# Ledger of designs, part 31: designed miniproteins, single chains, continued (4)

Each design is a single chain, and the fold is of that chain. pLDDT is the mean over its residues in the fold that is shown.

## One batch from the design tools (miniprotein)

Design m13124
Fold by ESMFold2-Fast:
Order: C-alpha cells, then structure tokens, then sequence
Structure m13124 (fold): chain A 66 residues (1-66)
C-alpha cells in the first residue's frame, strides 16, 4: 500500500489533474478552481497526516459540488 505521505501526494496530484480538466471545460469557474487548488495544497502541507487527509477530503467534496 501507499505510505501516508505518498497517499497525500497522490490525492493532490489527481485533484490537480481533475481541476485542469474542469478549467478546460468551464473557463468561467477558473477563480473557484484556483481557490480550491490553493486550499488543497494548504491541506496537503499540514504536519498532522490525519488532519491533512480530513481537510483534503472536505476540499474534494466541495469541488464535486461544482
């Protein structure tokens, strides 16, 4: 399985790829997508792995609602 650091990095990389596709499909959402990416990067940078994963989950759920 993935280490916690590899899991967080994988989630962030996949989310960045998702947001790039969303920007191409919905250029009107650029500002919202950029804000979500910044929030995801901030979450991934947290020193507590459990808090990092929990905050990333919330950011991904919000993005899914767009």
Amino acid sequence: GLSDDELIATILKRFEAFLERERAAHPELQAQLDALLEEARAAAALPDVDESIARLHLVLERAAGL
Scores: mean pLDDT 82

Design m13125
Fold by ESMFold2-Fast:
Structure m13125 (fold): chain A 61 residues (1-61)
Amino acid sequence: SDSEKLKEAEELEKQGEELYEQGDYEGALKKYSKAAMLLQNVDEKKAEELIKKAEKISGER
């Protein structure tokens, strides 16, 4: 369901933040990208925000 996708994406976003704080940029990128994919047809605005986070990390290497 949409609610389950929102919850899963929130958990993935939190995991991504934790990995970023630990310097695991590749891990953070993967988590944000997966969260964005889950939300593309549920919450497009939130998906876009997650894509922007991933793009910022990509720019950092």
Scores: mean pLDDT 81

Design m13126
Fold by ESMFold2-Fast:
Structure m13126 (fold): chain A 64 residues (1-64)
Amino acid sequence: MTLDEIDRAVRAMIELLAKDPNAPLEEIVKAGVEAGADEDFARSLATVLKRLVEQGVKLTVPTA
C-alpha cells in the first residue's frame, strides 16, 4: 500500500465521519477500501476513529 493510498483512505474515512458522526463501522471501512486501503488497515483505523467520535473527539477534514 502506498502513502498516497493511505492518505486518500484516511481523508475519505474522516470526511464520512465529519459529515455523519453516526455512520456505521462498515460504511467507514467501505470508504477506506474504495479509496485504496487494505481491508485490515481500513477496519483498524475505522474502529479507532469511531471510538474517538464516541468519546467526544471532533473530527474535521483539513482544508487543502
Scores: mean pLDDT 76

Design m13127
Fold by ESMFold2-Fast:
Structure m13127 (fold): chain A 64 residues (1-64)
Amino acid sequence: STEEKIKELEERIREEKEEVERYMEELRAAEEASTEEIARLIGRILRAIGEIIELEIEIKKLKE
């Protein structure tokens, strides 16, 4: 059902938000990290944010 699909997408958003928080914590702890390591962590954060946006768009389409 549409409601079950929305619930599944909302759970995936929750998981992606937890991923962002983990990478943000790693970035905060990386005081002496190389430029390459910082770039890698930022790249992972941006990918997770992109996934959240895509999932939120899918939910909006299902609610229309």
Scores: mean pLDDT 84

Design m13128
Fold by ESMFold2-Fast:
Structure m13128 (fold): chain A 61 residues (1-61)
Amino acid sequence: AAVGPLAELLKHESESVRLAAAKALVEIGQEAVEALQKLLKHEDELVRLHAGLVLQDLKHR
């Protein structure tokens, strides 16, 4: 459950790093949901977008 470090990587300026973090958060599942919901309030539009996409994938689970 390395949710904190992975959520931090969603704020990274590198698109590749953000995508890798998003994939790992999907694999963690429910523990990641609360961290991702907080990121939906982030000031960075791309961070919010990636958090939303991960949450959509987790909804499928």
Scores: mean pLDDT 71

Design m13129
Fold by ESMFold2-Fast:
Structure m13129 (fold): chain A 109 residues (1-109)
Amino acid sequence: MIKVTQSPKSITVKEGETVTINVTASEDVDGKVSWWKQKEGKEKELLIKNVSERAEGVDERITGSGSGTNFSLTIKNVKKEDEATYYVTVWKNGEKPTKSNGTKLTVVD
């Protein structure tokens, strides 16, 4: 089973700043990395699939990058609506997906 470590566990940023969230997988996941956003009282939203492919309706300020075992989500020009918990799911063909523990993003003025 693939282990996933995500950092930071929580981060506070000011509006207009850039935030980067990092993930390390215990082994190569063949690019099968999806980033998810979960707001309090809302359903989870897919942001990025296959490392860098933005999902429909997702703001271009949000980008995914990485290769091998190291992956990042970058949010530029952070807005108050970006305040949420961000997670990854990773999988390898023939295995069940592994979900990270997530990063709680707080946005202040």
Scores: mean pLDDT 84

Design m13130
Fold by ESMFold2-Fast:
Structure m13130 (fold): chain A 80 residues (1-80)
Amino acid sequence: SEAEFAELLARVQELVDRAYAEGKLTPESEEAILRFADAVHEYDAVRADPSATPEQRQAALDRVMDAARELIEVLEKELA
């Protein structure tokens, strides 16, 4: 859902900001951040394409959601 997506994005921002402030970013979290950024970039490209199908848009959103969940897991582990 859009609410679930917004919540995941807010959580990613919170954890990234906290990990950066505490000097707890690792190569693993940096790699996960890059994967998340790549997924968001692809989603933005698909959203901007009027020829993109609903299925292509949903698949791109699902990739962002999956990357966000993975990044949250890595950051929560590093911040524990």
Scores: mean pLDDT 86

Design m13131
Fold by ESMFold2-Fast:
Structure m13131 (fold): chain A 76 residues (1-76)
Amino acid sequence: MEEEAKALEEELEATPDEDLVERAELSFKLALAYAKIGDYIKAVSYLMHGLASYVEAGKAEEGSKKVKEVLKEIEE
């Protein structure tokens, strides 16, 4: 999990700022990864970044659905 989070952070850093959907998907994956290792501050931060990127891409409904999916998986 910790190594997975670092790999995802490297992918996000390498992703261009204009690739909003890809940045959102990586942010949602990072939110889940950090939540699973107990870093809820980073998990919430990445969850919000993912939602914001989807909203900016014009996919607010899809972003809201993704947030609910990630939160449900964390609740397990």
Scores: mean pLDDT 80

Design m13132
Fold by ESMFold2-Fast:
Structure m13132 (fold): chain A 73 residues (1-73)
Amino acid sequence: GASLEELLAVGEEFARELGLPEGTFDELARAIHDWLQGRSTPGDLNDAANRLITEGKVTNDQVSEITKRLREA
């Protein structure tokens, strides 16, 4: 599976594509890395995604897209 460094790079690239600050998706990338390694629950991943939406930083569609990219990395 992808390393944490690779997942962080995917998140950073997507933030740049959207004109969002660097690090916007770092927490979600870490949550997906932990999930892929069996260290977290689907609830932990959902919590990280929901925090981005609740903070008004990203849309549901953007969270779906980055989640897909991170899972496919």
Scores: mean pLDDT 80

Design m13133
Fold by ESMFold2-Fast:
Structure m13133 (fold): chain A 60 residues (1-60)
Amino acid sequence: SDESKKQALKLMEEGSLAAAKGDFEKAAKYFEEAARAAKDDPKLKQGAEQAAKMMKALAE
């Protein structure tokens, strides 16, 4: 659980960095991975899922 949360936060950070560089497709993939890693943290999972959805919309 603690390791899963750390992995999810790391993936959220990687997604944010990709988004800051304008790589929305890569950012979406990181946020999707973060949502999977955050399976035991509903708030973090929801945030990651919403971020992934937003990045996918920007990548279109």
Scores: mean pLDDT 86

Design m13134
Fold by ESMFold2-Fast:
Structure m13134 (fold): chain A 59 residues (1-59)
Amino acid sequence: GKKAAELALKLLEELVKKVKEADPNAKAEIVKEGEHKFRLTIETSKGTYVFELDASLLE
């Protein structure tokens, strides 16, 4: 439901915050790929990291 999607976004935003604390030059993008599916792409000097989260798992 909507609350699961909001929780998913909160978790991804917290991860972005932690990454930026470690590497302030890191770039992050959160993409909604479906009703309950989100992808976070983080680009750093050390490489690109992709995290996929299905918000239905949080319901």
Scores: mean pLDDT 76

Design m13135
Fold by ESMFold2-Fast:
Structure m13135 (fold): chain A 75 residues (1-75)
Amino acid sequence: SEDKEKQKRLIELVRRIRELRERGLSDEEIREILLKEGVKESEIERGLAILDTAEALREIGDEIDRELAEKRALA
């Protein structure tokens, strides 16, 4: 299925963006690198948005875990 191949490419793109961010690259530097690698701008923006959502959900989860740990330490 073409849709499965598109999903696989998107997952690979999100992983690549995460790796570049972990190396300390800015989103603008990541865009420039991926554009040079032949990735479409629309796909780059989608990948960035997915990763930003995943990172936001992770931060919310970490904050909930921290609050729960602090409340348990005070009990």
Scores: mean pLDDT 80

Design m13136
Fold by ESMFold2-Fast:
Structure m13136 (fold): chain A 94 residues (1-94)
Amino acid sequence: MIEIDESLSVEEIIEKLTKEMEEKVKEVMARAHTPEVLALVMEAMQTVSEMIREAKRLKEEGASKEEIIKKIKELYERAMELLEQARRAAEEAA
């Protein structure tokens, strides 16, 4: 479940979410590094990069903080789902 503290700046939210994702990636990679696990982790990392780019784009276009947070939540949820798939694959490979 994604809990975003909306009192934080967009930059602070991104920093917190990327740190949480880095910790999750570390846990998955500690179990297995099969091609399948690596592919899922890489897709999750690419999705986080897209989240950062989209948040920056929306901010530059003058989008509301609410719209930026909504896009961040959408892409972060997708990245976390990919990491959960990677975790399951890593458990089967370990």
Scores: mean pLDDT 80

Design m13137
Fold by ESMFold2-Fast:
Structure m13137 (fold): chain A 67 residues (1-67)
Amino acid sequence: SALYEEALRLIEEAEELLREGRIEEAKRLFDKANDIGVQLAIDGDLASAEELGKRIKEVKEKFGIEF
């Protein structure tokens, strides 16, 4: 879905921001991606919502970050 692709793009952008040490900007993009995940779950796309949560968790763990 277009929402799922947008959320994946936001997660990729957030990872780039984390590489630059721009933590607050990365947090805002993760928040947006998470909001999309919630919307997908409400719309019944639980598989896409779960995959987004997994990817966000993986990037946060990679950088030792928890929001």
Scores: mean pLDDT 87

Design m13138
Fold by ESMFold2-Fast:
Structure m13138 (fold): chain A 67 residues (1-67)
Amino acid sequence: AETGAAAAGAGAAAGDADGAGSGHNVMPYQRGEEGGKLGAEAARAAASSEEAADNAVIGMQRGAEGY
């Protein structure tokens, strides 16, 4: 389904991190296969990335408004 990909593609970069409110929307890379260290490491990275991605997307969001 490439219809709407143009608008979705541009919004995905900003919306996925900002609009989702979590930075990742969903944990697509959760510990479904492993409930161990790899899952914990991914969750930890996701949590840290949410904070970093939120700051980054704010810059992109307002940048898109002016630039």
Scores: mean pLDDT 48

Design m13139
Fold by ESMFold2-Fast:
Structure m13139 (fold): chain A 66 residues (1-66)
Amino acid sequence: MIEKLKKEAIEQAKANASDSMKVNIIASELGQRIAELLGLGPQDSADASNAAAQPSLKAAKEVLEA
């Protein structure tokens, strides 16, 4: 019983610290959902999204590290 309560407390602490992570996860899945609704299949969307996202992520990282 106490183990369960400890687990919940740890999850709450993580939620507080990782609110930003939670937001970015939601944004990512929302993007995937939109791609699927646009008529792209999940499997097809994965390849297209990876090809398109990689350059943008790289550029953003370089700007932040500059």
Scores: mean pLDDT 56

Design m13140
Fold by ESMFold2-Fast:
Structure m13140 (fold): chain A 70 residues (1-70)
Amino acid sequence: MEEEKKALEERRKKLYKEIGQGIIDIVNAVYNVILREHPDLTPEQRAELEKEAQEAIDKTKKNIEEYLKS
């Protein structure tokens, strides 16, 4: 019984990690597309965009950690 619960928990953790990585990959892809489509962005605009992308990645990592602790 406990061994079966551990196996399911490990599968759930792997799934959450894969979902989290997918979200991070999407954020990075969107960020890179915006930079490619808008080469005329000012340094200040680029810095804000980078900060926004990093905050989204950090939130995703934190949410995954919280799910794995539950």
Scores: mean pLDDT 80

Design m13141
Fold by ESMFold2-Fast:
Structure m13141 (fold): chain A 68 residues (1-68)
Amino acid sequence: SEEAVQWVIDYAKSQGFSMTREAAEALVAAVGDDRALLRAHLDLLIKSAKEKGRTTITLEDVAGLGPA
């Protein structure tokens, strides 16, 4: 949903990371609207980006989460 997409973008921004709308839409499509599950996956993406010295989460990062 649009609400879940906006929440994902806002959460990433609150942690100091930028996320494209395309990446956020892909994450919601893969995970669904479960906020706890979205947050868990987003936290993994943020941790990975931080460890690599990046402040941006891309569509390719989300695509790497696997099927479903």
Scores: mean pLDDT 79

Design m13142
Fold by ESMFold2-Fast:
Structure m13142 (fold): chain A 73 residues (1-73)
Amino acid sequence: MDKVIEEIEKLLKEAGVDEETARFIARQAAYAYFELGYSVERVAELVKEDMLNLGVSPEKAEEIAKKVKEIFE
């Protein structure tokens, strides 16, 4: 769990998300997968929606979602 949170946080920070927001989103993604039993696909979609809500472009949000899937694999 912690390693997944660190990898997602790093990915979001590299995309220009501030540290506190990146950490919050990364923790939510890990919680949804490990505690709520969401699929990797659904978790990636949630992160994509969070990126779009932060003003990240649709193209960049899709790239981030694909990388999130790779982190959980």
Scores: mean pLDDT 84

Design m13143
Fold by ESMFold2-Fast:
Structure m13143 (fold): chain A 90 residues (1-90)
Amino acid sequence: MVEERLREVRERVEELFEKHKFSEELKERAMRVLERIGRLPDNHALVFLGWIERFIDIAETMNDEAAKKLAEVFLDSLESQIARIEEELA
């Protein structure tokens, strides 16, 4: 179940990046975040995937500049939250 949602979210993220012409750096960051989420316990992974799905829904309605700025802020926050969970699970 988590693997299927992760695949669907990954596809939607790639589509969003292509549509809004995000930088390769930003795309690589997002792909690393998804990889890290895939290594978390299901309960934590589902929460983060839900946050990403909501982000995509919002970003799809934005222009390129606004979507990129939102993505940078969102990824900074998401990376920090994932790191906290990873540390707690270590």
Scores: mean pLDDT 84

Design m13144
Fold by ESMFold2-Fast:
Structure m13144 (fold): chain A 85 residues (1-85)
Amino acid sequence: AAVVTVRLEVPEAGARAAAARLAAAAQSVGPGLLDFRVRVEGGLVTLEATVTAEAAEEAARVLREEAERAAREFGGRVEVEVRPA
């Protein structure tokens, strides 16, 4: 398994909408998604998705694309990390 962590910093007013979009993107990964958690702390949105090793690259790509789209729309920054679990 692998854990894909997305840290997205946006203006606080946009954080909840960004979190919902990241959650939807995580769910779109499909059967390779084992679990996910989203946390919102002010303007910081953190999503952690536990995925199968086979799905890790695709999940990271999907989540990075959505996070970058949100950062562009709301004016923010994004970091994506993938690590073995």
Scores: mean pLDDT 84

Design m13145
Fold by ESMFold2-Fast:
Structure m13145 (fold): chain A 86 residues (1-86)
Amino acid sequence: STLEATLAPGEPVELTLSNGYVVRVVWDPATGLLSVLVLDPATGEVLASATVAGGGSVTLTLPDGTRLEVSYDPASGKVTVVETAP
């Protein structure tokens, strides 16, 4: 599945995955980096983390075998999370 959101600079956005985990993203225009955290909402545990340069992408593999491809377009302010089941 694909999740999308439009980000305001410095404003955290949370996207809920089909497995119930949460992806929290924050764009920092001062660094040109998107911060990505994957959280278990039941415990608050950080399962995965990454940073993505504007216009770049990163692939994360979660403990349950779910794969995430996260990309950010600073021109549109749009984050895209592509979720692939194991």
Scores: mean pLDDT 83

Design m13146
Fold by ESMFold2-Fast:
Structure m13146 (fold): chain A 77 residues (1-77)
Amino acid sequence: SAQQREAILIEASMTLLETLTNLYLKLGDIEGAERVLRRAEELFRANRDKLSPEQAARLEELLEEMRKRIEEAKEAL
């Protein structure tokens, strides 16, 4: 269905943003990582109604992991 295809694309996009966040953090670019996190949070918020409860839970966990990694990097400064 169109809803299922959209949900898959959202989940794939969020996974790519997680990868990009991790890459920025490895490069020491905390500001870059924070910009990617903000984009990921906005994408999730805008599309939450299109996700199953299970998909939403997975993406919330993904966002929490991104936030934790950024916070740890900021504390290391």
Scores: mean pLDDT 87

Design m13147
Fold by ESMFold2-Fast:
Structure m13147 (fold): chain A 80 residues (1-80)
Amino acid sequence: MESAEEKIARYEEELRKDPNNALAWVRLGGAYLRLGKPEEALEYGKKALEIAEKQFGGDRRNGLLLAAEILIKEAEEALK
């Protein structure tokens, strides 16, 4: 099974091919948060939210926007 580090490498490769893949940004940030790296998790969560809002107009309720918002909040709490 893939470790968190192996998953990070895979998501980084996906993002090199498509930097507008908001789901890959959420997954990357979540993996960094699990590794105790909330600064990187916050950066990637904000990037995911920016892309998802741009694609969905910010007013569309969907799981991807919610996941990005939750990731940002969890990373911000870890930085306090």
Scores: mean pLDDT 78

Design m13148
Fold by ESMFold2-Fast:
Structure m13148 (fold): chain A 90 residues (1-90)
Amino acid sequence: MEEKGREHVLLGQGAIERGDVREAIEHARKARDYGQYKDAGVVAEAAGIRAEGAGDLESAKEAYLEAARAYEDAGDLEKAKEYRERAERL
């Protein structure tokens, strides 16, 4: 299911460019479901940064937790810990 996962990565990136943080988080979740762990983490991380910059701390927390899960699945335990801790501080 690489094609579906990749589609969600691209749709998530497009949502970030439009400032649609909620849509980006949903596409990051779908990309992770299809095994695109690293790219899902990158999309969720970018969504969290955008939401935090906009003062939407609830969406930022949700996005950082999705990034942490995706990075954990990708084996990047350092980034997973970083974004879990960042979400907890919001």
Scores: mean pLDDT 88

Design m13149
Fold by ESMFold2-Fast:
Structure m13149 (fold): chain A 63 residues (1-63)
Amino acid sequence: SGFDRWDKDGDGVITADELRTYLREEQGVDLSDDEVQSIIRMADKDGDGVIDRAEFEALTRPR
């Protein structure tokens, strides 16, 4: 588990589809595409529609 497992393309970012798969498989949460996009907008500080490693870690790991 971790960012590298879910960055299947190896490009250093996680797409909406990859995040949706992570939430379904690891968290047991089946979200719609719209719900996943809302999460990305909340975590995506760059506004590029994808999540980098720091954003993913902030989203998935509590303080």
Scores: mean pLDDT 69

Design m13150
Fold by ESMFold2-Fast:
Structure m13150 (fold): chain A 80 residues (1-80)
Amino acid sequence: MSAEELIEKAEALLAEAQAALAAGDYEGAVRLAQQALELALEAIKKATDKELILKAIGLAIAAIGILIEAGLGLGRKITA
């Protein structure tokens, strides 16, 4: 899978994760955001173009944000 294909799939998964989070599906949001993050990180490793690297970094940051929000929504005490 090319860096461009990984970014495309990560964008799609991130959009689904955002929709799940908005619907209160915190478990679904975590699963989708984790998949988006994994693809974004793989894209960063494969990309040699600055534009693709920056786009992949942006997707990774957005995915981490969803993971934090969804994690808090699950009502788990995060102390570490």
Scores: mean pLDDT 80

Design m13151
Fold by ESMFold2-Fast:
Formats: C-alpha cells, sequence, structure tokens
Structure m13151 (fold): chain A 77 residues (1-77)
C-alpha cells in the first residue's frame, strides 16, 4: 500500500519546499507534481505507507509546522 498526499507551504518559503522534496526522496517517496497556487507551493507526493508516519513527522519538524498535509489517500498496490 502507498500513501498519496498533498503538501502545502507558503510560496515565499522556498527553503521549506526544498527540505520537503529532499525528505521525500530520502524516504523513498516520489514527487508527482510541484506547482505554485496563489500564495502557496503545492507538492503532490506518493510514499510507501509503512514509511509515511516517519516522513510526515520529519516534514513538520523541518518546516517548523508551516507545511500543511492535505488530501491524504491510501492507494492499494
Amino acid sequence: MKLRFRIEVPADDKEAAEKIENILKKHGGKILSRRVEGDKIVIDAEIPLENAKGLLSEIKKATGGKARIVDAEIVEE
């Protein structure tokens, strides 16, 4: 099983977006898309479900709680 989810960060915080992308890659996550929507940078990602809990905790810590995780869906393999 995989977790597909969306991460939103402030568009003026490019460092947070870069940290998220690096954390995703280190934990076996795949970046599906990256775009700017208004005042936010939006990253769509997919990760093995077993890795998701650790990844989400690390993202929150690295972004100082500025990252918002939305539209989380469990996808069957």
Scores: mean pLDDT 80

Design m13152
Fold by ESMFold2-Fast:
Structure m13152 (fold): chain A 55 residues (1-55)
Amino acid sequence: MKEIVQKAVQKLREARTLSPEEAVKLLQEIIDELKKNNAPIFVGNLTPEELYQRM
């Protein structure tokens, strides 16, 4: 779990430097990885668009 969270944090920082389209794509990938590893902390009903707006 910790390794996956660490990678998610890195991808979030990377998404901040990308265009909106690329950022949303990366955020979708992060959400998918978190769901796969049963880490639904703040990704319960979050969409990539909602996550992007919170950045």
Scores: mean pLDDT 66

Design m13153
Fold by ESMFold2-Fast:
Structure m13153 (fold): chain A 65 residues (1-65)
Amino acid sequence: MLSPIERALARGLADGGATDEQIRGAAEGYGQILSSYMSQKDAEEHARLIEEEALRLREEREKRR
């Protein structure tokens, strides 16, 4: 489950029109920070969920145009 801060990161990436590679890179970077205070497995799952949410929100933004 994504925290409000993680959802805000995903929204910021989507609103900025970030590319798939930029979204993945940002999510992986955040996952590296998370790995300092949670397990690597949990950090990787959070990174994946941030990536998925950012891609979903970007798709929703594109559909409204």
Scores: mean pLDDT 79

Design m13154
Fold by ESMFold2-Fast:
Structure m13154 (fold): chain A 77 residues (1-77)
Amino acid sequence: MELLTGREAVEYLKEKLGLNDISARILFVELVGDGSAATLDRLFRLETIEEAVKAYKEGKLSDPEVFEKMKALMRSD
């Protein structure tokens, strides 16, 4: 199972969604609920980041239920 640091997850969002650094970081913070240095050093499952990318591309992150579900997944180790 492949793991990304929070910093690597931001870079992955930037690359996959065509976002700039600021927009990718804002999205990451919105999903995780914290932009602290400790959160950037946390490990996240690549599969969870890929699900967030898919939800964004499908326009589903505008749905509060989908957003809360993604937020819960992003907060799990």
Scores: mean pLDDT 76

Design m13155
Fold by ESMFold2-Fast:
Structure m13155 (fold): chain A 55 residues (1-55)
Amino acid sequence: SEVDRLQSRFPEEYLDEATRELFEEAKREKDPRKQAQLLTAAVLRAIGNELDAQL
């Protein structure tokens, strides 16, 4: 799954419960546009968690 591949690229420390929930919702979503929106939100949240750890 493309969603699984994207999730696996982030260290576990940046995948909090809310971020994981977004990836799980994306896996269940059948609409490509909604899936892309959920994936974008999950990725942006993971990046935000990384930035928080560095600040």
Scores: mean pLDDT 81

Design m13156
Fold by ESMFold2-Fast:
Structure m13156 (fold): chain A 87 residues (1-87)
Amino acid sequence: NNEELTSLVETVLHEPNPSEDTITTAVQGLVSLLQHESYAVRLNAARALTELIKTRGDLIVPVLLPQLIPLLKHEDEEVRNAAVFAL
């Protein structure tokens, strides 16, 4: 649900102490969208991840890297490009 994912991302960006579950769910949701068929959806997910890294990199990077590294080796070049853009 896009509303739930948007709310989770907003919580991670603005809450001083977001829960590990909130961080993990938001990152997993955005990483899943990097594999979406729509270029616009992939681009928006990559932008959201970039903003999370800039704002809360200390919380995001440890959760994101294990999920993102497989996408950098993905067979689909578009998925690889979206993953690189998110960094």
Scores: mean pLDDT 77

Design m13157
Fold by ESMFold2-Fast:
Structure m13157 (fold): chain A 95 residues (1-95)
Amino acid sequence: GDGGPKTPEELERDILDGVLDIVRGVLMADIKNYKERIEKYGIDPEKAKEELKKEHQAFLDRIRADFEKRGLLTPELQARLDEIDAEINKEIDKL
């Protein structure tokens, strides 16, 4: 048989890591989509950056609100979300 089930703490960490990977992936995919729209359809890069930053902030605000409702919005999670925010803004600024 396989080893015993993961502890609740290990499971919560795995779930959190998976959720943050999904959040980061969604935001990165959106940046790639906007890059293609700039290159193929001639949308204004400055306007695209403004719209992306607004959409990204709204998305992260929804994620924070969901975690807060579940009692999961710890200072550690907030710091990790802020790191994703900073990383994504740097990628947007490259457009």
Scores: mean pLDDT 79

Design m13158
Fold by ESMFold2-Fast:
Structure m13158 (fold): chain A 60 residues (1-60)
Amino acid sequence: SPLTEEVIKNIREDVEQLIKEGKSKEEIVEYLELLLKIAEDKGLLSPEVLKEVEKLKAEI
């Protein structure tokens, strides 16, 4: 969906920004885990978002 694509784009851009700021892999993973927890708690976690976050965690 357009909203899912926008969310994924924003997460990727945020991760790229954190990398440019010199954040560690551990700090970036912690950020992604926090995002997943918030989304799950609100019932907004989509399978597509989860898959992209897992992929980003593996690529960092």
Scores: mean pLDDT 81

Design m13159
Fold by ESMFold2-Fast:
Structure m13159 (fold): chain A 75 residues (1-75)
Amino acid sequence: LEEEIKKLEKKYEEAIKKGDNEEAAKILREIAGLYLQLGKYDEALEYLEKAIELKPEDENTKEALENLKKFVEKL
């Protein structure tokens, strides 16, 4: 999983260099999903927030962020 995250971070850098905010936001959501699998909820929240900054109209990502915040509050 950590090696997969590193690969996605490289793809994110490439998407940003191309000015492809749609692709960059998608990659950030994928990284957040991998951090969730690792139980690293704070990192997952951070990456979901970054994805929303790049694509504020993405209601599904906003919902995922709110659900994760609610889950973390109960830990």
Scores: mean pLDDT 80

